# Designs tried in a protein design run: designed miniproteins, single chains, continued (5). Part 49

Each design is a single chain, and the fold is of that chain. pLDDT is the mean over its residues in the fold that is shown.

## One batch from the design tools (miniprotein)

Design m17682
Fold by ESMFold2-Fast:
Structure m17682 (fold): chain A 71 residues (1-71)
Amino acid sequence: SEAAAIARFRDEVLDPLREAGLITEAEVEELLAAARGLDLSQVDRFRALLRTRPHPLTVAGLRALIEEAKR
């Protein structure tokens, strides 16, 4: 379900990034809004894409990866 995918994305991706100081709580909410319509397989695809990208991470870069995962 979308609710399960969004919960997984928050818990396994966005909250760890926030706890590491890489994004703010406001940016978590922005990225969750961009993640609307992701299914669980697309969350897994996002995680794979994130693993292969160079740092530093930006909110714009994370948003671009969300759009790539939807394709």
Scores: mean pLDDT 79

Design m17683
Fold by ESMFold2-Fast:
Structure m17683 (fold): chain A 107 residues (1-107)
Amino acid sequence: EPPLSEEELEELAEQGALTLVGAAVRERLLAEGETDPEAILERARARAEEVLARLTEEQRRLIREGVRLALEGREEEALRLLAEALAPLLDPAEQAALERLVAEALA
């Protein structure tokens, strides 16, 4: 695969982080008994956007590195690095959901 530009890598990093955080938040909401799919989608999106807005420069760098590793086929390292970068911004239930999603993806 041809190398991506830094801008393209940053766009993929943002999309990947939104997707992963959104999935973790959705799992938390389902565990809390939320059954309305529209409410789940709205709340997961809002929470994912909040998490991304609070990312530090260093966390954004780690997420970009994770996306690069994924593009190189280093999926396990990529998912672990993305989880490490995002975990400090998540609550304990969202962290548990993220760990489960990563474990399932690597199985």
Scores: mean pLDDT 80

Design m17684
Fold by ESMFold2-Fast:
Structure m17684 (fold): chain A 69 residues (1-69)
Amino acid sequence: MEPLTDEQIDKIMEILDLDGDGTISIKEISSLNIPTSPVRRQLGFYYDLFKKADKDGDGKLTREELLSV
């Protein structure tokens, strides 16, 4: 499938990156499993990304890890 664009990543970070430091919590992604979420349709993709990129198992991803997808 098509990779994430910089624009899509910026939008995701705007929603989830509360500190603005370029780090996203998997717990915040999980809270997006509501029907009205704009990223709901891609949640499976994000969980697959977390399984690959979450090297510490602490549920945090950086912008660079998202860009690698």
Scores: mean pLDDT 61

Design m17685
Fold by ESMFold2-Fast:
Structure m17685 (fold): chain A 69 residues (1-69)
Amino acid sequence: SEEEIEKYIKELEKQKADDVARLTAAMRKYLTAQGVPQAEIDAQVAATVARLNAAYDKEIKRKIEELKK
């Protein structure tokens, strides 16, 4: 149902937000401790966020198609 799809999307969006926040914080802490320049840290964080967003978007699309059957 549309309600089940909406609920699943909200759950994945929350998980995506939590994963992004946790991983970006961990990456910044690790790279800062290693003396990596801020611009390089920002670039690596942005790349990681883009990969996570792409992976979650793909899974959301797959599940929507599954639930329509």
Scores: mean pLDDT 83

Design m17686
Fold by ESMFold2-Fast:
Structure m17686 (fold): chain A 64 residues (1-64)
Amino acid sequence: DEARRLEEEERRRKREEQLKELQRKKVSLETALAIHKIGGASQAVLDELEAQIAAVDAQIEKLK
């Protein structure tokens, strides 16, 4: 069925795009966390960044 094939391809493309966005966001957050650790940011800022990284990891896992 052509319609099903196109829907599967579109769903896969959207999923792949979301994974790329989440991977980029994760790298950005991990970089920010490393910079803030070196720069002596407050524990509250570090905790927030770690929470955001964990949330992104959970989203990535759901999309696999």
Scores: mean pLDDT 81

Design m17687
Fold by ESMFold2-Fast:
Structure m17687 (fold): chain A 93 residues (1-93)
Amino acid sequence: SAAYRRALIAVRLLREPGRVIKGSDLAEEFKVSPNTIRSDIAVLRKALAPYGVEIVSEAGGYRAVPGPKTKEALYHFEVEAGVEDIKRAVAKL
């Protein structure tokens, strides 16, 4: 699902703030178009704003700028990813 992909992208950006992740690499890994990744990043920018975390576009990729609630943001998206993993496991039963 789109929510699961966005949660996984957020976790990667927040675990290594300052590391540039290529948009093309994300598109290839999740088997979506580059436009889908751009849309996901736009959604994540809005979702991360209350935590004081920014996503900047740099050298064809994205990196997180840490803020006052970066750890809380990471926890939130790790929980979202975990919930989707459970839903996917149940759907296979």
Scores: mean pLDDT 83

Design m17688
Fold by ESMFold2-Fast:
Structure m17688 (fold): chain A 61 residues (1-61)
Amino acid sequence: MPRTVTVTQDVRPGESVGNAIVRAVSAALDAHPDLELEAVLEVRVAPDGSSVTLTLRLVPA
């Protein structure tokens, strides 16, 4: 079944938001090894740039 997951990843000092997004996606996929990324539904960056929150749609691989 398709599954919607939300993951929050802290942005490290000197790290790009893009690298934090990649780490967030990797963490979500590691938690769901039988699933693959279908779509990124939402990306939210904290107003101070300290974290990113992703809403992902995952489907069976």
Scores: mean pLDDT 80

Design m17689
Fold by ESMFold2-Fast:
Structure m17689 (fold): chain A 65 residues (1-65)
Amino acid sequence: SVKDVSLETAAQILAMEKGAKLSVVEKDGKKYLVIESDDPKTTEESLKIAKEFLKKAGWEKAIVK
């Protein structure tokens, strides 16, 4: 579906542009984007961008580590 394409595209864009470590976890049919970075500012920026993509893609949430 369009949501699946958006999920993969969003993850790739965030990884490339923000230098954050991204992973996608699926549990019980729900998808979660996990964002990790060495810098809190990078994490905050990545999370803001992720929220916009998540709204459009219908993901459950973004998790920060």
Scores: mean pLDDT 60

Design m17690
Fold by ESMFold2-Fast:
Structure m17690 (fold): chain A 81 residues (1-81)
Amino acid sequence: SEALQRAAEEARAVLERVIARIAEILGVEPEEIRELMRRAGEGDEEAVEKLRELLAKIPAEEREAILAEYRAAQAAIAAEL
């Protein structure tokens, strides 16, 4: 449980860093990215499409780095479940 809580905290920190990095690259507020991700997670197809369009504007090199960090965080949580 302690390890799972730490993994969840680390994953949340990674998610916040990813959101901040995306926002900086795109010149938008972090809260806008966070809100789009929240809506997309709830099944809002318009939010999913807009998020996809925004992510497509991120240079491939930076996008790959962001995805790698996100996948590492997901793997850390999965290992504790």
Scores: mean pLDDT 77

Design m17691
Fold by ESMFold2-Fast:
Structure m17691 (fold): chain A 84 residues (1-84)
Amino acid sequence: SKEENIEKALKLLEEAIKLGEKSDNPYVQQAVKLLKEAYEKLKNGEIDEAIELVRQALTLARQSGDKEIVEKLIKALKYLEKAK
């Protein structure tokens, strides 16, 4: 369902934010700011805006080399696309 896909995406974003908040990497810190915005947009039902913010955060996470955050964001995007 749309609601189930949104719930799974929110959980993955929360996990990525918690991991990123422990990082001193500037790319990860910037990604966390975007992910916090994406989380709020997603809670408000603004799925397309949340997707764009997560894509921006994914680019930054890839530049940081943090594979765990990257994998969580890729999975979150798959759930967000299913929620449309």
Scores: mean pLDDT 90

Design m17692
Fold by ESMFold2-Fast:
Structure m17692 (fold): chain A 95 residues (1-95)
Amino acid sequence: TPHLAEISRLVEEFGVRAEELVARKDWDGFRKEVLSFLDRLIELFREAGDLDLVQWIEEKKEQIEKSKDPDEVLRIVGELIVRIGDWIAEQEAAL
């Protein structure tokens, strides 16, 4: 898949930054980083032609934007990371 290396790097960088923000209890910073991360993922998956995954991520982004509950945002981000991690592992196994 085109952009696999860039997507993998983006997920790794997000994970490090998100963990730092959660440890600091900077929930506004965490939300901002999540939304920025999802916008970049949507662009990369759209370029890769995976429109089903784009739609799913856009739905999760909308849920995060509407939520005021940090625990709900963390749950949704966990779902995102698992699904994207599974996709990366599937792509890496095909190389």
Scores: mean pLDDT 83

Design m17693
Fold by ESMFold2-Fast:
Structure m17693 (fold): chain A 66 residues (1-66)
Amino acid sequence: MSRSYISEMHEASTLVNKVINGEMSVDELIEKVKGKFSVGTLGFIANSLANAKLGTVDEFLEKLLK
């Protein structure tokens, strides 16, 4: 199914912001995005969560890319 990269990144940013704002858990975010977004977008999510001090990039990449 065709999806624009910009639309995908916007959706990823919205989900990350929901986690940071307490509207969603990290585990809920991971379950919603794994197998649905590109590897580049998953990398963006992992880095954004790590920058928010919720964990490490390696920890999130392991969960997102499994």
Scores: mean pLDDT 77

Design m17694
Fold by ESMFold2-Fast:
Structure m17694 (fold): chain A 106 residues (1-106)
Amino acid sequence: EEELRKQFYKEKLDELVAKYGLPEEIVKILRDLIENKTDEQVALGLAIVELLLPRGEYETALFLLKNIDTLTDEDLVKIIPDVEALRIYNLARRILFEVRRKVKEA
C-alpha cells in the first residue's frame, strides 16, 4: 500500500526531527522525497540525514539530498570517505527493508 509506505517514512522523519532537531530546509527536502521519489531514494535521504547531520555535516548532507536523483556510488565516494558511504548505504538498506516489512505485515 503506497499510503502506508509514505506513513512509515513520515514516522521515521518525525523520529529524526525529535531526536536531532533537523533544519527546516532538510525537513522540506525529506518530505518532498517521501511524496515524490522512489523507496530507495527516500531511504537514502533519511540515512544521509541520520549519519551526517549529528556530525555537523550540514553542507554535505544538503548537497547529497539536492542531488539524490543523480547520486551514484562513484559520486558518493568522491564526496565522503568510503567508510561513511558504506555506512549510509547500509543504513538506507535497513530503513528500506524495515518499511517494506511493515507494509507487508499491515
Scores: mean pLDDT 79

Design m17695
Fold by ESMFold2-Fast:
Structure m17695 (fold): chain A 55 residues (1-55)
Amino acid sequence: PLDLSGLSPAAAELVLLLQRVEEKGSVTPEEKAEIERLLAEVQKEIEEESGIEIK
């Protein structure tokens, strides 16, 4: 089971997408692009939420 508690909408979407990819055992180019973009967004959100700001 996935624990989506405490995750942002972008992080939750990323987790769900990763689960779908794992379940089918393959990833399409579109899914890869979406995962990369969501990862970048989640990474920025984590930096902001953890108090590690760029300024």
Scores: mean pLDDT 71

Design m17696
Fold by ESMFold2-Fast:
Structure m17696 (fold): chain A 82 residues (1-82)
Amino acid sequence: MIEEIARKIVTELTPAQITAVSITVTAVLFQQERGTLTDEDRRAAAEQLSSITGVSVSDALKVLSTVERLKELQKEIAKGLK
């Protein structure tokens, strides 16, 4: 689950691994905003996350989907603070 993965990133991963995860996630979100994100890009990002964190590619794909939803939620919260 995303909550367990986020906790693991904060507590168990090295600073270099945290940075690599941040870069990978940011690149996916940037491509999503540009409308250039493909299924191949998602798969490649999931494989990188799997390599960095040790989670399965399937779990990494779930993480990416959850991060996209969290980004949308963050935008909605920001709209509430008008």
Scores: mean pLDDT 73

Design m17697
Fold by ESMFold2-Fast:
Structure m17697 (fold): chain A 87 residues (1-87)
Amino acid sequence: MDKIGEQLGELMIRLIGRLGTDSSLGDVISLLSKAASYVDQGDFDKAIEYLKKAKELAKTLKDKVLSEDIVKRLEEIIKQIEEEKKK
């Protein structure tokens, strides 16, 4: 149950280390924090909603390599939550 929360926490820590490279990173981190809160509450539908919002915002980042990495990681996390929701 905690593995998804740990993955979101690790991603947020990585992005915090890059604050100042793009103003949108703070907003991405905020959306990831909301998604992690919903995962902890067992509200997987809300968690997926906020992760999708974070993914769309991540696409607007100036660093396209970072953007693609974040999008891929968020798609993997969304798939894991969708699998958890089915059980």
Scores: mean pLDDT 80

Design m17698
Fold by ESMFold2-Fast:
Structure m17698 (fold): chain A 92 residues (1-92)
Amino acid sequence: SAEEHQLLLRAIGLILRGIGLIFEAELLLKTATPEQIPLLKKAIEYAEEAIRLAREALRYLDQGDLERAQQLIRRAEEYLEQAEKLIKEAKK
């Protein structure tokens, strides 16, 4: 149950982080230069994929498949890291 609870909190945290990154990128798009636009759009795409994977992980947790849930959580973390890097690059 401790491992399941940790994975549940990680998945929820990833969804919230992804939503936050999408909101930040959308706000930045309102005043973005032509060079910033593709970076911000790609960041939104990666954040949306991270949310999708984290939501899928929650479904596998509900089914008791902790190993598959953990794999999906790791993939979601990788997509969020890429989204964060793109937003940081756009701010330069």
Scores: mean pLDDT 91

Design m17699
Fold by ESMFold2-Fast:
Structure m17699 (fold): chain A 104 residues (1-104)
Amino acid sequence: SVLELIALLLDVIGLIIELELKGGDPISIEAYRELLEAVRAILRGDVEEAVEHLRRAKELLEKLKDEKALRELLALVRALLEVTKDPEVRAAAREVAAVIEKKL
């Protein structure tokens, strides 16, 4: 499970780098960064910080219109739900997924 979290962390980092190099949408980049910080908090065992970053991602996603970024973020959030067992992190991640699904 820790190895799966590290793999997810690397996937998010790669997407942030790609978007920054291409001059991608700033809201998309910020949403990916909030998800990155959530995964980093989970790896540290910091549930409270992970939930806060997922909440910030949710707020950014309500403003995001880029369908490609929404689909990629949904895949990453679903991957997070497969690897985390913490009920508070799972609840916050499900709320993020629900916001994205409503926009697609």
Scores: mean pLDDT 85

Design m17700
Fold by ESMFold2-Fast:
Structure m17700 (fold): chain A 70 residues (1-70)
Amino acid sequence: SEAEKIIEELEKRMKKISEEIKDEAEAGEAILEEVIEASDLLREIISDQEKLEEKIRELKSIAEEIVEER
């Protein structure tokens, strides 16, 4: 589905942002907040997407790790 592709794209961006945050903490923090917000919005819109829920869970786990590195 289109939502699955969007979540996979966000997951890839999160991994890239994680590496960039180690070098550019200020820029990474702002981008991280946007990615987390987008993930939350996707979850609110999705009403019955079991597969997407697993991907969202993974994305949030990555986001939490990035926040800890700030």
Scores: mean pLDDT 65

Design m17701
Fold by ESMFold2-Fast:
Structure m17701 (fold): chain A 87 residues (1-87)
Amino acid sequence: MSDRQIESLVAVLVHEIERLLAKNGIKLSPEERAELRRLVAELVRTLAATQSPEELAKAIGALMKELEENPENVLEVVRRRLAEARA
């Protein structure tokens, strides 16, 4: 993937996650929002550098499904998936 494609994907994912949280009445502090954006960017860049496009799409789908089931634990879910992607 190009750097431009990665940045576009990060922006879309952060927007979709924030939209999901808003639908569930969850408000993040400015510090938590900054941390979410950082974690999502690191996750997408790690997966894009180490995985095929198919595995990247699969990982993103799994992340969004888990967040829909556990929206209150968004930061913990993203941190765990980033750790798994780096292992």
Scores: mean pLDDT 83

Design m17702
Fold by ESMFold2-Fast:
Structure m17702 (fold): chain A 68 residues (1-68)
Amino acid sequence: MKMSEEQRRFVLKLVNRARDEAEAAGLSEDQIDLLISRIVSTFSRGLQEGLSMEEIEKKVEEVLKEML
């Protein structure tokens, strides 16, 4: 599936923020990798299901709150 530049920038921003927050929180490398993988999977699945950017943001925020 072709991702728009806006969607690509958005997911990269979310991943970078999550990594920084997880490192600051003292998560292990394995935990950080799991968090990033889950965020990317959530974003990819949302795009495949035709969800809006706002719905994808909401799902990613829930993942961050659950794991951080």
Scores: mean pLDDT 77

Design m17703
Fold by ESMFold2-Fast:
Structure m17703 (fold): chain A 73 residues (1-73)
Amino acid sequence: MLYKVDITVTGPSGARWSDTVVLESGTHTLNLIDPDTGEPVSVTLTLDASKSSQSTTLTASSGSTVQVNATQL
C-alpha cells in the first residue's frame, strides 16, 4: 500500500521543517533536518497497511518533535 506522508519537525525554539514523501507500508527510516540546528536527524516510522489514514508523534534524538500524517493513495 502506498501512502502520502506529511512530515513536520518542530524544534524546541518553535522553528519548523516539513516535507512530503510517498512510502510503502512497513518500517522506514526517515532522514530529516532539525530546524534548530540544521543537522540531519533520523527517526523510525512504521506504516500499518490495514489503515487508510494514520498519524503518529515521534521524538528525534535532538529533542525535536516529529509529527507524521499518512494517507493511503
Scores: mean pLDDT 85

Design m17704
Fold by ESMFold2-Fast:
Structure m17704 (fold): chain A 70 residues (1-70)
Amino acid sequence: MPSPPVPDSERSPDYRQQIQTAIQAIRDNPDWSVSQIQNTYHVSTMSILTAGIILGNDRIVDDARRRLQS
């Protein structure tokens, strides 16, 4: 099988900034899908999930969780 992408992203000391960006993106665009936010703002699915939890946005949380489980 082709080797999956192995992101060495443990080195992101600015993970907080990704979460803040995701929070702002969700607030500005509450009806956007996780995919649209990822492609537009270049943030990780985990950042979007965390932002959704902070904002209490069940729709975003559910979408992000389903993507992580796929």
Scores: mean pLDDT 74

Design m17705
Fold by ESMFold2-Fast:
Structure m17705 (fold): chain A 92 residues (1-92)
Amino acid sequence: MEPVDTSLPVRYRVEVSEDVQAATEAAKERLEAEGYTVKAVLPAETDPETGVSQAAVVAQNEEEVVVVAVSSSEEAVEELRRGLEALGVPVE
C-alpha cells in the first residue's frame, strides 16, 4: 500500500455494481481524469460465505484523499456506509 497524506481530509464514496472489477477500473479512470493521483487499488475480493465481491480505489490530490468503495451488494454498501458514519467519516 502506497503512503497516503494523512493530514488531508478523507472523502468516501460507496458504489454498487454487478461487475465490481469493471466498476473499480472505471472509478480509477474517472479519478485520474479529475486530476487525482491513484495511490492504491484494492483488487476485487469475493467473500466465500456470502458471494459478495468488494474492491476499493484510493486516490489523492493536493486538497483531499478520496476512497471509492465498490461492492456487488447494496446491503454491504449500506453496512460500510453506516460503519464509516459511526466513525465520524463523511460518506457520499
Scores: mean pLDDT 76

Design m17706
Fold by ESMFold2-Fast:
Structure m17706 (fold): chain A 76 residues (1-76)
Amino acid sequence: SERRKEAAIKIASYIVEYHKKNKDSEKSLNFDLEQVARATGVKLEDIKKEIEKMKKFKKPTPQDIGLYLFGVAQLL
């Protein structure tokens, strides 16, 4: 769904920003982005494409975080 895709992009954008600040490895970043893809059901390639086009960081809303956490719970 579009809402799930928006949540995935915002969460992934947050993760990219976090990794930049903590100087984490590209491997660690890619692993976390794969988890977002699995939790949200959004394709990793679509997430990466949208992040690459994003000029401004979009902070996740509580609703976006809720959708992501619900997806994570379904994978546990």
Scores: mean pLDDT 73

Design m17707
Fold by ESMFold2-Fast:
Structure m17707 (fold): chain A 76 residues (1-76)
Amino acid sequence: MQANQYNEDLLRGLLLGSMQVIDDVEKAVELAARGYSFLMYPFSSSETRDKRAEEIAKEVRGRVEELVRQAEERFK
């Protein structure tokens, strides 16, 4: 649907933003995933959002170097 690029930008922004306040990359990934899940699934149950956050965190862990570099280049 619309704003497919905004979803990627949101994910990158949340990851970079989390890394600015948390120096532990793994914890920053978890915080970014929870934030993304909350914003994208605001009307879902807490259990559903937590499950989505775990799925997103797994995806982000596989792409963390790519997403961080893309976010840093974009905000440079």
Scores: mean pLDDT 72

Design m17708
Fold by ESMFold2-Fast:
Structure m17708 (fold): chain A 75 residues (1-75)
Amino acid sequence: MEEEVRKLLEELVAETREKGLNSELIDKYAQRLSELTGLPLEIARFIVSNAAMKIAMGATVEEAVDEALKLLEEA
């Protein structure tokens, strides 16, 4: 699960750097995360948007992934 979430977030990071923060992008990755983890879409969207915001603010992939994994544990 963690490796699969990391791969998804790496893809999100690449697209966020190219396109910037984008609600369609967030929705797309939120759906994928929801399907991967079984979490409600609303929670998946929150996790994905948080990770994308961290990246937009200059965080590393590792920092964004670690924060997303903490949110998954708390969900």
Scores: mean pLDDT 78

Design m17709
Fold by ESMFold2-Fast:
Structure m17709 (fold): chain A 80 residues (1-80)
Amino acid sequence: SEKFELEVDAAVHLLAAAVDLVTIRKNKNLSKEEQLEGLERAIEHARRAIDLARQADNPSLVAGAEGLLREAEKLKEEIK
């Protein structure tokens, strides 16, 4: 099913964004540059997850990805 493939791809990107955010929040040894680089990756993954989840017509997955995007953008503003 195309829908299932899109949902799996969206979930993989959502997980990648979540891992990057957790790493940035928990790892106190990251430089400002490394934190910003990780946040750019998290934002890219979250945006990709939103697009794929929308194509899959999965509102729960869209909401989860939008939440991660908002968290990443907020954290980026706090670090800059």
Scores: mean pLDDT 89

Design m17710
Fold by ESMFold2-Fast:
Structure m17710 (fold): chain A 110 residues (1-110)
Amino acid sequence: MEGEKKAEVKVPGEIARSEAEYDGHLYVAVADAAKNEVRVYKVDPETGEVELIATLPVANPTRVFLAVVDGKLYVVVEYIENGQRVGRIYEVDLETGKLTEVDPADLPDP
């Protein structure tokens, strides 16, 4: 079966990446240490079109994860602050591209 796969999301300062399928699209989160930010991209599986939907300023990012829980897309960001590893969770608003911080205690059980 002959088939080329994808539009490749390339970020020069990339140190971490996570991918998740949600609502018929592929989402890609990239941690960029050169710019101190995390970006979330939306990829159309039919056309391969890549759209930047969200940008979050994060100093010294180390890891990023995407998760779909209870029909919502979340991004988990890990970074270093004062030599300590810190994790934060954000809900992704797919209509506005806004990232809203979520208390881990308020997350629904998987």
Scores: mean pLDDT 74

Design m17711
Fold by ESMFold2-Fast:
Structure m17711 (fold): chain A 90 residues (1-90)
Amino acid sequence: SGWEKLKEKVKPGDTIAIIGGGDNLFLFMLLRQLKPGKVIIIDINEENLKKAKELADTYLPSDIEVEYVLADYEKNPELLKDANVVIDLR
C-alpha cells in the first residue's frame, strides 16, 4: 500500500507536508510512528484544519512541530519548499 512506501521514505526528523485530509485519524496514527520533526498541514477548509489540530494535540508527541496553513496549494506551491516528503490526500 502507499502507506508502507511512506514508512520507507520518511526518516525521523523529516519535514512532512500534508495536502488535504488533515482530519484523518489513520494519518495521525502513522505520523506518531514515523516521528517526523515537523508536519505542515495545508487545507483550503478551515474546519478540516481545526479537526487536524484536535487530532495532533491528542495523538502527536509534543516534540513534533505542527504548522497549520489555510491555503489553496495549487495557487501556493512554495508552501512545499521545506518538505522532505509530501502526502497528497486530495
Scores: mean pLDDT 80

Design m17712
Fold by ESMFold2-Fast:
Structure m17712 (fold): chain A 71 residues (1-71)
Amino acid sequence: MDKRAADLNAARLAQLEAQRAVLIAETGSTPEEADKAQEEANDLATLMRLYQGLYDESAKAIAEKERKAAE
């Protein structure tokens, strides 16, 4: 396994565990309910990441076009 990928996976897992603990503490939910809510939140976060990526690509294309038009 690549060390970089392993480090990223470990950081992501720690973040998910922290979010799960917060959900349980704040809502008084069961671990099962917290897991379901976390899965839904992850799906939403994935969509938001995709939209942000598309926005960044569009902004970059506009900036490049403006830079070429300005010399």
Scores: mean pLDDT 66

Design m17713
Fold by ESMFold2-Fast:
Structure m17713 (fold): chain A 90 residues (1-90)
Amino acid sequence: EPVEVETDDEASQLEAARRTYEKFRGRVSPADLEAARAMLALQDRYAAEGRLDEGQAELDAARAAHPVSREAEALAHYERYLEELAAAAA
């Protein structure tokens, strides 16, 4: 059943989340963030294909080959959170 959406609080939450993202984005290099995004996209593909066990080995190899900061990983996860908030607000 559809959830009742009564107020602009969701838009305010999305805006606050975007400000937090923009604040942290300045601390992470574009290259590190791109590598983190690629890693999450690879994980999503293997999950969608039902091949998580095979994907885990490739993800571990990718992490070893491409040192990604924890801040970049957190920021990439936060981008997905923002997309979910935007979808809920739409």
Scores: mean pLDDT 72

Design m17714
Fold by ESMFold2-Fast:
Structure m17714 (fold): chain A 74 residues (1-74)
Amino acid sequence: SEAERLVEKKLEEAKNKTEEVIIRSSYSLALHQMRRQGVDISTPEGEKKLIELFEETLAKLQAEQAERDALAAG
Protein backbone atom coordinates (compact mmCIF):
# COMPACT_ATOMS: atom_id res chain seq x y z
CA SER A 1 0.00 0.00 0.00
CA GLU A 2 0.99 3.67 -0.33
CA ALA A 3 0.96 4.07 3.46
CA GLU A 4 3.26 1.06 3.96
CA ARG A 5 5.68 2.41 1.30
CA LEU A 6 5.77 5.79 3.08
CA VAL A 7 6.55 4.10 6.43
CA GLU A 8 9.33 1.99 4.85
CA LYS A 9 10.86 5.10 3.23
CA LYS A 10 10.88 6.93 6.60
CA LEU A 11 12.45 3.87 8.27
CA GLU A 12 15.25 3.90 5.64
CA GLU A 13 15.86 7.59 6.53
CA ALA A 14 15.97 6.85 10.31
CA LYS A 15 19.41 7.63 11.83
CA ASN A 16 19.11 5.42 14.92
CA LYS A 17 16.95 2.85 16.76
CA THR A 18 15.02 5.55 18.67
CA GLU A 19 13.85 7.15 15.40
CA GLU A 20 12.86 3.69 14.07
CA VAL A 21 10.78 3.02 17.22
CA ILE A 22 9.06 6.42 16.94
CA ILE A 23 8.19 5.80 13.25
CA ARG A 24 6.89 2.26 13.94
CA SER A 25 4.93 3.40 17.01
CA SER A 26 3.39 6.33 15.08
CA TYR A 27 2.13 3.99 12.35
CA SER A 28 0.79 1.44 14.89
CA LEU A 29 -1.06 4.20 16.78
CA ALA A 30 -2.51 5.60 13.53
CA LEU A 31 -3.71 2.12 12.46
CA HIS A 32 -5.27 1.53 15.89
CA GLN A 33 -7.12 4.88 15.78
CA MET A 34 -8.39 4.24 12.21
CA ARG A 35 -9.72 0.81 13.32
CA ARG A 36 -11.34 2.41 16.42
CA GLN A 37 -13.09 4.96 14.16
CA GLY A 38 -14.23 2.22 11.73
CA VAL A 39 -12.40 3.78 8.77
CA ASP A 40 -11.79 1.42 5.82
CA ILE A 41 -8.09 1.90 4.99
CA SER A 42 -8.39 -0.25 1.85
CA THR A 43 -10.12 2.71 0.11
CA PRO A 44 -8.14 5.66 -1.36
CA GLU A 45 -9.92 8.07 1.04
CA GLY A 46 -9.25 5.81 4.05
CA GLU A 47 -5.58 5.41 3.07
CA LYS A 48 -5.21 9.21 2.73
CA LYS A 49 -6.64 9.65 6.25
CA LEU A 50 -4.27 6.96 7.57
CA ILE A 51 -1.27 8.76 5.99
CA GLU A 52 -2.39 12.13 7.41
CA LEU A 53 -2.89 10.65 10.90
CA PHE A 54 0.47 8.81 10.68
CA GLU A 55 2.29 12.06 9.77
CA GLU A 56 0.47 13.98 12.54
CA THR A 57 1.26 11.27 15.13
CA LEU A 58 4.90 11.06 13.96
CA ALA A 59 5.34 14.85 14.30
CA LYS A 60 3.82 14.75 17.80
CA LEU A 61 6.03 11.87 19.00
CA GLN A 62 9.14 13.48 17.45
CA ALA A 63 8.32 16.76 19.25
CA GLU A 64 7.84 14.88 22.56
CA GLN A 65 11.20 13.13 22.11
CA ALA A 66 12.90 16.48 21.33
CA GLU A 67 11.38 17.95 24.52
CA ARG A 68 12.66 14.98 26.58
CA ASP A 69 16.14 15.38 25.04
CA ALA A 70 16.12 19.13 25.84
CA LEU A 71 15.03 18.51 29.46
CA ALA A 72 17.76 15.86 29.91
CA ALA A 73 20.38 18.35 28.60
CA GLY A 74 19.15 21.27 30.79
Scores: mean pLDDT 83

Design m17715
Fold by ESMFold2-Fast:
Structure m17715 (fold): chain A 86 residues (1-86)
Amino acid sequence: LKELSTEELIEKLEELTRRLEEARAAGDKLAEAQAARELVDVMLAAIEKYPELEPLLIEFLKALARGDMEAVREAVERAIELLEKA
C-alpha cells in the first residue's frame, strides 16, 4: 500500500467503500470486516503521504465503531477531496 499513487489511493477508497456498503446490504459480515480492514490500510497509506488526512481517519474509525455508514462515507469522501487537491 505504501507504493500506491494518489490516483490509486482514490480508486481503492472508492472501490472499498462500495464493497463495504454492498457487504453490509447483503448481511455478509466477513466481507464487511474485510472491506473495513482494507479501507483502514488504504487510509493509513494515504496519511503516510499526506499527514493532513489523519483527522479524517479518526472520524472514519469513530463512524465504524458506531456503525454509522453515512459518517463512514462522509469521511472517505472528504479524504478523496483532499487527495484530489494534492
Scores: mean pLDDT 81

Design m17716
Fold by ESMFold2-Fast:
Structure m17716 (fold): chain A 73 residues (1-73)
Amino acid sequence: MDELKKKAEELRRQGIMYEATGGIYRMSAAVLETTGYDREAAERYRRLGERYDEEGRRLFEEAERVKKLAEEL
């Protein structure tokens, strides 16, 4: 039971890190796009931000599943 709780906490922590990284990439993309400095880099960073957001969401969903499993056992 404690092992599952620790696993859920670790997955949630990873999800937070992925969300934070996605935010940084999206902000960087917006700056590059607004300044017109590098449109190709802006598109790459936007796509990276989307991927990090999606992975973060999956990690949060897995953390929630593991947490519920720990509570039901």
Scores: mean pLDDT 83

